Designed miniproteins, single chains, continued (2). Designs and how they scored, part 85

Each design is a single chain, and the fold is of that chain. pLDDT is the mean over its residues in the fold that is shown.

## One batch from the design tools (miniprotein)

Design m6944
Fold by ESMFold2-Fast:
Structure m6944 (fold): chain A 83 residues (1-83)
Amino acid sequence: MTPLEALDEMEREFRRALEEGDLGTAAALVGMVMLYDLGYSGGVTNDLIRELSGASLEELRRRGEEVFRRARDLVRTLEANAA
C-alpha cells in the first residue's frame, strides 16, 4: 500500500466515523495522521484528540479535512523531491 493509498483509506474511515457520529474515532484518525504523517509529538497529538473529541461535528470535519489535505500535499512533495 502506498502512503497516498493509506491516507485515502484513513480519510474514508474518518468520513464513515463522522457519518456514524463516532467523534472519538474520527478524532483519533486525525491524530494518527498528525503523529505519523506530519511528525507531531504524541503529547501534542493526544491534546488535540482530546480537544477534537469535545468539538462539534462541523468543526471536527473542517479540521480533519485540513489535516488530510496537508498530509497528502506533504507526501506528494516528498515523492516529487525523490524523483
Scores: mean pLDDT 75

Design m6945
Fold by ESMFold2-Fast:
Structure m6945 (fold): chain A 74 residues (1-74)
Amino acid sequence: NVAGAHAAGKGGAGGAARAGGEEGQKMYEWVGDVTRKNGGKVSAEEAGKAAEEKGGKRAGQLAYDEVLRMAKLD
């Protein structure tokens, strides 16, 4: 929970705002959780599938796009 929020705050603060604030924040939390489970790495496809399982197709698509975007910012 807090780990995902921390990650979102770093580089995701702007991304969350662009994604629609609250929805972006939740997406970062889900992506952060998947990243932790994978030992600090996650592909956009894996993040998208995990988010889709929790929040439906829209959440999956948002997570996929955001991880892809964040990979370029890293």
Scores: mean pLDDT 60

Design m6946
Fold by ESMFold2-Fast:
Structure m6946 (fold): chain A 76 residues (1-76)
Amino acid sequence: SSQQQRRRSMINQVDSLIQQSNNYNNQGNSQQSMSYDSQGNTIIDQIMQDFPDDQDTRQQSRQYQTQITQNIIDSG
């Protein structure tokens, strides 16, 4: 369905943003890393709002939030 395609697209977008954040963090560019982390969190919040009853999607989104939080801690 279009909603399943949208969900998959948003999850893939978060994954891409986390990869970019990790790349910048590894280069010592904490400002760019945090920018990508912020963008990822915005999409995660949207996923959780749009798919609140999807337990698997919610659990995956929480795992991404944990990874982003850890990346921010490692950057500060």
Scores: mean pLDDT 79

Design m6947
Fold by ESMFold2-Fast:
Structure m6947 (fold): chain A 73 residues (1-73)
Amino acid sequence: SPVEKLIERIEELYREFLAALRAGDWERARAINAEIVKLGAQLAEYDLSPEQRARLFAIEAETQREVAALVAA
């Protein structure tokens, strides 16, 4: 479905975002973040299943933990 492909692309972009941050490629990270925001706005027009919401929450939580680890003293 279009929703499933959109979620899969967002998950892929989150992984690419973390890879860019780990590489110190801030320009690439900013560009990927802008695309995530854009696709997230498109996804907000759909009524997501609990399973789809859980998938998005899991990747967002994982990304947040890894970003915190990268910037923590």
Scores: mean pLDDT 84

Design m6948
Fold by ESMFold2-Fast:
Structure m6948 (fold): chain A 81 residues (1-81)
Amino acid sequence: ATQVALDLSEIGKAAVQEGDPLGQTQARNAVDDLSPQITSAASNGDYSKAAQLLRELADRLKSAGNDVAAEKAYEFADKLS
């Protein structure tokens, strides 16, 4: 659970460093929407579900133009699965 929280913090930091203000806002909204669900799944020991939700987060970040944050989310998902 602690490692997942740290990983989400790194994704959030990366999301605010890329692109225009609209892309940054969309990326932040994706993190805010999915982070509680990812943390809940990890806290329950459901790392498979946490990895799935991290891939969903990565897809939304990529769609928002936040490629670096998306890459981090995909990498963290792979480490959990």
Scores: mean pLDDT 78

Design m6949
Fold by ESMFold2-Fast:
Parts: sequence; structure tokens; C-alpha cells
Structure m6949 (fold): chain A 56 residues (1-56)
Amino acid sequence: SPEATRLMREKNLSVEELVERGEADELLKTIAELFRKQKESDKPLTFEEYREILKK
């Protein structure tokens, strides 16, 4: 969701940092892995992908 993206940018936290802090649940861990892989493949996550993972 766009709100999840906004919160991460607003707090200036990377998805990896959220996982390391233990604030990420199982769902957020999946997002972190997808975000990491897409970052390495030079592909951004879409709003729809975030929505499906977080809220479906």
C-alpha cells in the first residue's frame, strides 16, 4: 500500500532495518525479501504488489 511506503520513507528506515529490529512480522519479512530481490534486479515494487502482500 502507499501508506506502508510512506511510513518507511518518513521514518527513513530500510526494509532490512525493520526486519533487523524485529518489528517486521512474517508478512513484512516476505515484503523485505521481495523488495531486496527487486532492488538487485533493478525493478521497483508496484503499489498493487504492496497492497496484495499487506492487505490483498
Scores: mean pLDDT 58

Design m6950
Fold by ESMFold2-Fast:
Structure m6950 (fold): chain A 109 residues (1-109)
Amino acid sequence: GAARARRAAERAARDERAVALLSELLARDPEARELFEKASEAARAGKYEEALELLRELLRRTPDPEVQEAIRRLIGYEKIRREIDVAEASRLTGLSPATVRRYIEQIRA
């Protein structure tokens, strides 16, 4: 329906704007670029606590809330936070991370 197409177009426009805003920040601030690359690499390597610390440092380099939201979206802040919560819950319960993740996804559905 038209509403689904409209929501998809709005999402695509937000994603394009997020990429543009982040690209502009990284072009102006070499330290922000290094932090973004390190945070992205840490997240891909499963080093979620390190990725979160680097992300927080990157977010402190811009006061613009649109740029901050673009950074959180593109690095996957929600996934990083979720994986930290999964690791802690796994440690506390003795359940595997995969089992904890499945239960969290079922509760949030």
Scores: mean pLDDT 74

Design m6951
Fold by ESMFold2-Fast:
Structure m6951 (fold): chain A 80 residues (1-80)
Amino acid sequence: DTDIQNIQQAIQQIQQAIQIDPSLAPYLQPAIDDLQDIIRNGYDRNRQVRAILNLNRAYRVASDAARPYIQQAIDLLLQV
């Protein structure tokens, strides 16, 4: 399933962003939790929107090194 693969890849990009910039964890962990819930329990638009909002908040405060990973996660989720 392309949608599940895109969500799984988005989670990996988000985890990489946290590894580079651990200060982002308060913004990015809720996004991971919402995306994992979609994988486990089926698609939920409100969880996807909330995840994208948290990714955008993280992007604004992120280091330059972490930003490409957050942007890739957003781009992957917009294909779902």
Scores: mean pLDDT 89

Design m6952
Fold by ESMFold2-Fast:
Structure m6952 (fold): chain A 72 residues (1-72)
Amino acid sequence: MEQELEAAKKSAEELIKKGEETIKKYSSNKEMVKKLQEAIKKVEEAMKSGNTEETLKAGKELYEKIQEAEKS
């Protein structure tokens, strides 16, 4: 409920920060930067929607993109 949404938003904010750091680290890889920027945008939109499930889903997608970049 409300507490779950707040927790999801905090996790999403931390993931956005990590995503931005990953973009800076891999700035020469334009394809990776684009994918990370799109994932961050989806998280921001989900947070604005106020939907816990959408926020968690978008956060998971961003986390997966960060992991892909880190393994490259």
Scores: mean pLDDT 80

Design m6953
Fold by ESMFold2-Fast:
Structure m6953 (fold): chain A 61 residues (1-61)
Amino acid sequence: SVEEEAKKKIEQIDKIIEYLKKTHPDNPEYQRLIETLKEIKRMLQEDPSLTPEEALRRLAA
């Protein structure tokens, strides 16, 4: 289902965030990337059907 696919994407985002926090805890560029990933995660939680193209469009608005 769309909801199941969204959960998998969120789990992958969480893994990336934890990896970046562990490997680059005080790097400003990685902190910005982490914040972007958190925003994408939030959008997926609100809209499980969100495509990468739609996410980029919303971030550009």
Scores: mean pLDDT 79

Design m6954
Fold by ESMFold2-Fast:
Structure m6954 (fold): chain A 72 residues (1-72)
Amino acid sequence: SSELEALQAENQRYAALSSAKTPEELQALLDEMRARGEPETHLLMVQMLLALKQGDTEKARELAKEIQELRG
């Protein structure tokens, strides 16, 4: 369905964002997203990517659980 295709595209975009940006650029993006009032799930995904890029695997796991809880 179109919904599944959109979700797959979103996941690919976040993966590409993590590989293309520095931790500082990801933090700047996160701050901008907060200022725009982006959905909490989007903020948590970027926070998880930032934690992974910084080597904080424990925080990344906790953020992944929060995302799963919000999505159901």
Scores: mean pLDDT 74

Design m6955
Fold by ESMFold2-Fast:
Structure m6955 (fold): chain A 63 residues (1-63)
Amino acid sequence: AAAEARRAAEGAEAGARAAADSGHDVGMKQAQEYAKLAREAAERGDAEAAREYNRLSGIASGG
């Protein structure tokens, strides 16, 4: 659902931003990029893509 996609994208963005602010360079820029893609997918209603990008963001950030 669109609400689930939005929640996943918001979670990915918050996690990637917090990690970037902490100065963890390895993987954090990639996590931030995936978080952005998750947000864009959620904005167009693509819940599947948003969840996948959220998952990839988590892996890249190490969490």
Scores: mean pLDDT 72

Design m6956
Fold by ESMFold2-Fast:
Structure m6956 (fold): chain A 84 residues (1-84)
Amino acid sequence: DTERLIDGIIAAAADAGVFPEDELRELARRAREKYGDRPALWYIALRAAGYPDEVAEEVARYVAENPDASDAELEEVVDRLVEK
């Protein structure tokens, strides 16, 4: 239920004042068209959490290239991209 999860993330980010609702919704639509459902979910979750586009897009690409990757593995990818 990717649409429901994306809607929840967008609503939470908008409520927190982190990201405009309409902008996140459009970014979700484009990410789904470019990479697919699971990559788009990860992209939006990271953008809503305050991560920059570069990190979110790299993770989305990784998810698209590694569809069997676990959520734990993807969290490690995020950590590697953010921590120096």
Scores: mean pLDDT 81

Design m6957
Fold by ESMFold2-Fast:
Structure m6957 (fold): chain A 63 residues (1-63)
Amino acid sequence: MIIRDALADVGITEPQWFPAVDRAARALNLNATDIQLAAKEAKAKGLDGDGFLIVLGRIAQNR
């Protein structure tokens, strides 16, 4: 599951972040590629769950 794999890749381990990211992805109409790009950036920058959500929002805005 792409969201679960993305969270694991970033190192976000708290279970509350899965429903938060899933809700954000659906609200912003993000596809698997958008989520993978956000995960790559969040991992490179060492972001937490809040930072990951900010990156997802920025990717949606920059479409």
Scores: mean pLDDT 81

Design m6958
Fold by ESMFold2-Fast:
Structure m6958 (fold): chain A 90 residues (1-90)
Amino acid sequence: SPALEKVSEEARELIRGLITALDRAMEGDENAYEEAVKLAERLAKVGSPLELAIAQVTVAMLRSVAESQGKERAVETAKKALDILGEALA
């Protein structure tokens, strides 16, 4: 996808890792939630507007939904949003 061609190699790996971590968290991997948060925080630091937007939305969804509706719902919501983004970037 043209959008993925514009991101750094590090950012592409972080986005793929983030999607994978959220998928594993939905399957009951308790460590994957923290991995997803850390990957999103790292993505925020790699500096392009697209990567920053993806990271900020993901962190906001994971944190805000977890606070109001619990970690399981937060992971489901973030995964759904990133799956839609992944399809659009493919």
Scores: mean pLDDT 68

Design m6959
Fold by ESMFold2-Fast:
Structure m6959 (fold): chain A 100 residues (1-100)
Amino acid sequence: SAKEKIEEEIDKFAEELKKLVEDAYKNNWSLSELREKMRELIDKFLLELRKLGVSIEKIEKIREVLLEMGDKVVEALENNDLEKALEYIDEAKKKIKEIL
């Protein structure tokens, strides 16, 4: 079903984003590089949700959640707090599921 495909896409996105953040932390990426890579992943995710029939109104709500999450993830990594960065990804995942 479309609902199952949407759920799978959300779970896949969260895991890809966690791996990206862990790789950035482990390899001392610049915050600018991390922001750019997160933006690319977010844009890809939102496009896939749109293809699965998620409305533009819900896509824009999800975009707002993900932009706020991105800022919080970067701030956590500036403070050398990987655990907190990953927690923000899980909180965003929960909020996205509540919107859908």
Scores: mean pLDDT 90

Design m6960
Fold by ESMFold2-Fast:
Parts: C-alpha cells; sequence; structure tokens
Structure m6960 (fold): chain A 58 residues (1-58)
C-alpha cells in the first residue's frame, strides 16, 4: 500500500535508547533517567547528548 504506517518518533527513540542502554550495560538508575530524558524531548539533539553523556560515564 502507498500509505505505509510508521512508528512515532518517540517510539523509535525509546527503542534506540533501550538498545544503547543494553549495549552499555547501564544501571537501573541510569536507564530510568535516560528514558525520562527521551520521553520529554524525543529526537532532540539535547536529549541524545544527555543520553550519551550518561552512557559514556558508565
Amino acid sequence: PLDLPLPTIKDMNLSAAEILIEHYGASEEAKKKIKEIIEKNPASDESWTEVFKILKEV
């Protein structure tokens, strides 16, 4: 069909964040914080900067 449904930006970013959390082995606290950041501003450069800052400091 021409009308191809796509996941929401929020859904895509949450999925990507969860994959990164798993790969980096982030703590439960870091995981919760990362998910909250993405939920507030999905696809935001600021949000992803904060996410990677948390993940890299693990």
Scores: mean pLDDT 72

Design m6961
Fold by ESMFold2-Fast:
Structure m6961 (fold): chain A 65 residues (1-65)
Amino acid sequence: MKLSKEELEELKKLSEGAYQTEEEANRALSSAGKVLGISEEEALKLMLEKGAEEVERMALRALLG
C-alpha cells in the first residue's frame, strides 16, 4: 500500500496520542487502515482491542517488511 508523508505523520500521532482534534484522529485511523488493508472503522476496532501503539507497530511492520 502507498502512504503519503502526511499520512505517515498522522499514523505516528495515533500511537503518540498527540492529535488535537477528532479530524486528526480520523486521519490517523485512515492511514492505519490503508496500510493494514482495512477500513477506518475496522482500524478503530483493532485499536480498541490491541491499543494504539500496537496498531502503529503493525502498520510500520507492514511498511518496512
Scores: mean pLDDT 67

Design m6962
Fold by ESMFold2-Fast:
Structure m6962 (fold): chain A 89 residues (1-89)
Amino acid sequence: RPIDFRDPEERARADRLISEGNELLKKAREYEKQGKLDEASTYYRKALDAFRAAGDGIGEIYALLNLADVEEKKGTLSPELKALRDAIK
């Protein structure tokens, strides 16, 4: 589902999803600072989904790296998520 950035409606949709992803990242970081790792993980996953829907590769990388860090702190880091993190770094 390619986003045509020349279309004002598609650009507005992408911008909204990027803004949503950024707010979800902010909320996830707040939960992580509070030691609420389950909530932090949930919000990082939601942020990842928003950035993927927007086609924002940089946002996806940021959300994925933070998700992997939180899952590692929980002791629940999957081999697949670790491999994706290691491939990005």
Scores: mean pLDDT 80

Design m6963
Fold by ESMFold2-Fast:
Structure m6963 (fold): chain A 70 residues (1-70)
Amino acid sequence: SMATLRAFLRYRGPDRRLSFGAFVAAVRDLGIRASRAQMRAIFRQYDTNGDGTISFNEFVAAVAQLRARF
């Protein structure tokens, strides 16, 4: 959605990826009521290379998963 794209663009770093802190801020801006622990579990699922960041496509998938559960 346009809201998901705007949240990503607002919080992304100079590498065009989201850190975990930026991810939490973006998810909260979208009105998703998941706990920080739940957000961390989802973030870790998509941070497959362990660099502490996720791409836009991974963020879209993570947001869809969070919205389906919360």
Scores: mean pLDDT 84

Design m6964
Fold by ESMFold2-Fast:
Structure m6964 (fold): chain A 94 residues (1-94)
Amino acid sequence: MEELEKELRELLEKVKKETDLEELLEISERAVEIAEEAVEKGTDIEKVKKVLELALETVKEALKKAGDDLEAILKLIGLILRIIGLMEDLRLSE
C-alpha cells in the first residue's frame, strides 16, 4: 500500500508539470490501475481511501490540461467516474 501511494504521489507531481496530452492520458490510466489494485489488495480501508483520493486528484489535474480535445475529455471523465465508483463500493463495504 505505501508503494502504491508513493507511485501515485509521483504521478500527481508528474501530471502537474506535463503538457503532452498522450502522457496525461497514460498517467491518468496508470492512476486508475493503482486505485483498482489498492481496492483489490488493500486490507486497511483508510490507506485504500487515501490511494483513491490521490488517484482522483491526479486524473482531475489531467482533465484541467486536456484543453478542447473532446475525446480526451470524455476518456478522462470516464476514468474519474471509475474512481468514484470504487470509492462508493468502499463506502458500502463499511
Scores: mean pLDDT 83

Design m6965
Fold by ESMFold2-Fast:
Structure m6965 (fold): chain A 66 residues (1-66)
Amino acid sequence: DREKLLEGARKAVEAAKNAKTRAEALTVKGQSEKLAELAREMGDEEALELAEEAVRYATKQIEKLG
């Protein structure tokens, strides 16, 4: 379901921004990378863009918290 994918990607962005531990940020990054791959498979450009944004925020939080 494209709507669930898009909602998941939006939540991943929020989770990445609000990650309070390195372990949490690593989990969000892995989930977001999986969402980005799924978005590419489905051709959902909007979900892909959001998932990639979540990966960027998670990476930034990993660096900040580690």
Scores: mean pLDDT 84

Design m6966
Fold by ESMFold2-Fast:
Structure m6966 (fold): chain A 91 residues (1-91)
Amino acid sequence: MEELEEEIVEALLAGDLERALELLIELARKTLPPESTEKLEEVLRLQAEHPRPSDAEQEEIQALLDQVPKEDLEKIDKRLREIGDKIRERL
């Protein structure tokens, strides 16, 4: 898990957004049950395809997030904060 977080940090610092997306999906798969991972993978893909989402696209993303249990969202949020902290330490 620590190695995966470090790889995400390296990809983001390098500006390799495609690799960062792949690694974030892998992080979700290792952190969350398959059902929650599937919904978050759809959210991440939609955000990658639509960097400036329309209101309808934002509603679709929110509907997917609403299907993920709060506990699973909190687990992913904690991991993302840890990644953000590592990025700040290396800047």
Scores: mean pLDDT 77

Design m6967
Fold by ESMFold2-Fast:
Structure m6967 (fold): chain A 81 residues (1-81)
Amino acid sequence: MLTREQAREALERTRALLEKLIDYAKENNLPQDIIDEAEEALREVERLLRRLDAGEEVTMEELEEIEKKLQEVGKKIHEAL
């Protein structure tokens, strides 16, 4: 069973990583589509964090989707190098 604490920690880590990736992409003038995708993923993470703050459940499946988006953004940044 996924606890709210575990979900929050996972989302906060993902947010921090996405913020770093967005900063890196902007500093290196990577394609705008990569930056946009990373910013969309960041907005989704912030949405899930707000749901946890409201006392709502965040599922394992939702965390897996966010982790997949983080991996996809990271791959696109790597391929753009």
Scores: mean pLDDT 84

Design m6968
Fold by ESMFold2-Fast:
Structure m6968 (fold): chain A 73 residues (1-73)
Amino acid sequence: MEEEIKKIIKELQELLAEILKKITDPEERELGEKQMQVPQYWFENHHKAHTLEELKEKLEKELKELKAYLKKL
């Protein structure tokens, strides 16, 4: 269980880093908003993000919750 949560945290951190990179590059931002790629299980359990900023906020919140959960284990 702990190792699975750590794996998910790593995957979400990598995705967040990619999204942050797209937000800082105006040319990639527009393409990124049209072609957002996220783990399928995340969209199945959370509301779909409509913008890169919304996706960033949702990922940051999920990471905080997962890290808090891991800390309690």
Scores: mean pLDDT 67

Design m6969
Fold by ESMFold2-Fast:
Structure m6969 (fold): chain A 58 residues (1-58)
Amino acid sequence: GPVAAALRALLAQAERGGKIERLEVSDDPETRAAAQELAERTGAEVRFVPELRDKWKA
């Protein structure tokens, strides 16, 4: 979905020298997978906010 696609774009930007400190995302499986990959590669702090799931169903 759009949030997972945006997270993948942020990962690509971070791999080119960008810095991501913290990210708050919905707790849907697709977004969780993308956010975990971003956190693993960049060291960003990820917080899952279940309330966002209603807005970003993907």
Scores: mean pLDDT 68

Design m6970
Fold by ESMFold2-Fast:
Structure m6970 (fold): chain A 61 residues (1-61)
Amino acid sequence: MKVDEEISAFLREALDRLEKAIAAGDTSVEPLVQQLKQMAESLGDEELVARAEALLAEIAR
């Protein structure tokens, strides 16, 4: 796997874990979601950026 594909796979897995944590009521992961959003933006992966933004919106409720 290319480095970019490995980073994308890592980001998807990390977002899946954070999504589960947020669904369980853990809002302390907000800084991690913000970090993953920045990484997704640097990759140009609009889908991962949108997922991170959706999680940040859930935390802000």
Scores: mean pLDDT 79

Design m6971
Fold by ESMFold2-Fast:
Structure m6971 (fold): chain A 68 residues (1-68)
Amino acid sequence: SMAAENAARAAELLSKGTALGKQSLEGKDTEKNSQAMKAYALGVSALLRGDVETAEKYEALGDEIIAE
């Protein structure tokens, strides 16, 4: 099911965002982590709407922010 696949992918993005949120609570790279979390949250929202292409772009953006 496409809906089940999108839900699983959204759970993965939520997990990535949660890990960054924990780092931000510890005061490490707070601004950078906040920007990446925002990108992942937008990706989750896109997946829940069935917009996989937009979700992949936001996941890539979040990953790029963290890689910097």
Scores: mean pLDDT 80

Design m6972
Fold by ESMFold2-Fast:
Structure m6972 (fold): chain A 97 residues (1-97)
Amino acid sequence: MKEAIRKYAPIENDEAIDKGEAVFVENGQLRRVTLEEAEAELKKNPDDVRAYLRLGLAYLAQGKVDEAIEAFRKALEIGDDPVARYLLERAERIKKE
């Protein structure tokens, strides 16, 4: 994963940083999920597993590993989602390494 991110970052990451979006391209075909967008979705649907997954991914993009872990834990509390479990385990491993 780190190698794949590193290979991708030199192409899109600078543009995303200039726009304050880290690794997300605002006008691209990739995810345009920001913390603000993820928080807005949670405000509309506070019991939506997918909204918490997006929030956690937005935190990971900013390097906020602990906050990402909490978001993924909240997703699992709402529903036992295999993606949420996988992302939680990955975030916890990043924290240990």
Scores: mean pLDDT 62

Design m6973
Fold by ESMFold2-Fast:
Order: sequence, then C-alpha cells, then structure tokens
Structure m6973 (fold): chain A 77 residues (1-77)
Amino acid sequence: APSREELFEALRDLIHRAMAADPSVSDEERAALLGRMVAAEAADDLDAIEALVAEVQARFPELRDELEALLAALRAA
C-alpha cells in the first residue's frame, strides 16, 4: 500500500495539475491553496485536509471520485 507521504504527494500533484490547467485560477489562489495543504500536512490536521479537498471538489467536480479515493486512503494510512 502507498505510504501516507506518497498519498499526500499524489493528492497535492492532482490538485496542482488541475489548478495549473485552469486559466481562471490565479497564481495567488494556487499558492494559497497549496500553502494550506502543506500547513495541514505539517500539523497532521486531517480535518483541514478534508475541508480543502471539499473546496477543490466543488470547483473541479470531475475530480470528485479520485479526490475522495485518495482522501479515504490517506485517512486509512
């Protein structure tokens, strides 16, 4: 099974790629979201991660199932 760190890297990479592909996402917004992820990871704050994932799922509904699968795996790790 992937490690917690590998799951977190996959989650960050998926979110980063989605934001980078969307021209409506500003550099400031992208940096703020990624900064929140890094801070939550450092704090081991799964509630903050879940809240951030919910925001991303609302903006990118096409990623909803993949994000939920990664989040579920991360909660289990």
Scores: mean pLDDT 82

Design m6974
Fold by ESMFold2-Fast:
Structure m6974 (fold): chain A 77 residues (1-77)
Amino acid sequence: SFLVGNLEVTLEELPDGRLRVSLRDVATGAVYPPFVVEGTPEHIRAALEEMAKRGLSVGAMLTALREYDFAKRTFRP
């Protein structure tokens, strides 16, 4: 697990090589629905940190993370 602002991010590798992402707000205790992405933990962390630097809301980060091409570091159209 790692922190991006107040978000605790937990990554679990699935048998098919995808990552299950679980998010919790450590200040409020709020837990967001988990979702599955392709990529490495390092790429996911870097993407979330960059989105947070740009001032994206949690909802916008979740949407972008689902659509992010971690191999190319670009948002999918």
Scores: mean pLDDT 71

Design m6975
Fold by ESMFold2-Fast:
Parts: structure tokens; sequence; C-alpha cells
Structure m6975 (fold): chain A 76 residues (1-76)
């Protein structure tokens, strides 16, 4: 199963709202998007260690308004 969400860089409130989609999909993981891409990637790696059947891919993209966003894809 796969769930994809898009969250503006550093927007913790939007990250919390996106995590509701993971919870509703039955994903046993909670993921914050941080302003620091390195910290966001480290968080993803730590979560994969805690949930070995879960894979987390984080991509930095530019949205239609020219803003940086994270696309977070969780496979479980």
Amino acid sequence: KTVTVTVPVGDIAASLAANKKFLEAGVPVFFYVLEDPEQTEELAKRLEKLFPDVKIEVKRLTDADGREVYEVTVTY
C-alpha cells in the first residue's frame, strides 16, 4: 500500500494534517516535515528503523506558486 502527501517546507501544522491521512490509511508512522532537509531525511531513516516494513521517500519539489514543498511517500 502507498500514501503520498504534499507539505510546505517547515509547515508543522500542515505536516500534522497530512499525518491524519497516514493514520486513516492505517500507516503506523507519524512524520514531521522540518525546515532542515537533512533533519527531515534523518527522521525518515529513524522511522524506517522503528517500522522495518515501512519505506519513506521524501522529495523536495516546487509547487505551482513557486514554493518549496515536500512530497512524502510512505509504502507499507
Scores: mean pLDDT 71

Design m6976
Fold by ESMFold2-Fast:
Structure m6976 (fold): chain A 73 residues (1-73)
Amino acid sequence: PEVTPAQRALDALLRGDRATAVRHLEEVEDFEAFRAQAAELSTLVGNPELQALLRRLGAAESKEEAIALIREP
């Protein structure tokens, strides 16, 4: 399967690299797919802080809001 900008952004978050996550998120065209992937990933990760962030990203209404959530922990 192709690695999308959404998956690259989420992968960067899993590594704690928020700057790289924001860069890839700015390239995301299908924001609904990003939200769905973030929500799904929130059920799979063991880190409580990352789970909370991914849940908020899954509920974000816009790419701008999602970027703000990553930048303001």
Scores: mean pLDDT 82

Design m6977
Fold by ESMFold2-Fast:
Structure m6977 (fold): chain A 63 residues (1-63)
Amino acid sequence: GLEEAAKLVIEALKEKGVPESHIGAIEALAENDAKDGFTRMIQQLGEQGLLEPEVVEEAMKKI
C-alpha cells in the first residue's frame, strides 16, 4: 500500500542525502493517504534523478 511505497522512497532518498524537508513532504503525503499527490511527487523526483527508475516503478506497484 501507500505506506510501503513511502518507506521504499524515503529509504532511497536518504541514501542520496536528500534534505529532511523533502522526506517530510513524502511522509505527510503518505500519512494523509494522498495517493495522487504522492504519485506526482515520486514521478518528479524520478525526472530530477533523485530516484532511480526501478525505485519509482516498485513504489507505483505498492500504491
Scores: mean pLDDT 81

Design m6978
Fold by ESMFold2-Fast:
Structure m6978 (fold): chain A 98 residues (1-98)
Amino acid sequence: MEPKVILKVEYTITPDGEVTSEGSYEAEPENLKGTLPKATYTFESVEEAKKRVEDIIKEAKEAGAEVKVEEEVTADGVTHIKIEITFDKETYEKSKEG
């Protein structure tokens, strides 16, 4: 199996623009696993918060990573965005040639 890193991040966006991020990572073939520290950010609006998350997804895709996104909005107006980012050796090699 070729070496790859899988990063899983969940963003929680409140109606007032507060963003909380939580995540985990896995590295193959070493089977290295860990968790990312919980972080909280404040934005002026939900639209600004969503734009920042979209910019992160775009940057990951432009770096050649595979990105999977799931979005849901709860009855309380809280937006949950779950992101899975996969980096493989080929993605890293291509980034050196640009």
Scores: mean pLDDT 73

Design m6979
Fold by ESMFold2-Fast:
Structure m6979 (fold): chain A 70 residues (1-70)
Amino acid sequence: MVEELIREARELADKDVASGKFTPETASRLTALGILGAGLDIEGRTEESERANKALQEELKRIDEAEKAA
């Protein structure tokens, strides 16, 4: 269910913020992308869900690379 996914995504975001990996703003943006992808998948819009998930993964990769560069 989307509500369960929202709760899990929020819990994960809280852990990443608490560990210093993400700012609250970044965690919020990543959570929104994850929820969008999950919602599209539930609607059976698999290709659009895959594109949203790809965008999320690219954002996460960019953040990880920026952390390594800093």
Scores: mean pLDDT 70

Design m6980
Fold by ESMFold2-Fast:
Structure m6980 (fold): chain A 91 residues (1-91)
Amino acid sequence: MAEKAYKAAYEATKEIHRLEEKGVLSREQVKEILRKKFVEAGLDEKTAEAVAEGVISPLETAQRIADEHGVREELEAALKGIRDAINEYRK
């Protein structure tokens, strides 16, 4: 269950990352795509929306706090580690 949801989120994130890099997607569009992918992975609508919000909102909030306190580099390093771990897990 959870493993399949993570895999669906990873694949959605890869697609979204390409579109976001080109400046094509807004935060609300990213959230909607993640929500749909979580529902496809077997989560109910409410849980899928909460998880999608949790993936986007904490990251943006954490980036703002890190910038304000001058620890942005530490946050970015942690995020890279998470993305690398997800990428390795997919293989």
Scores: mean pLDDT 58

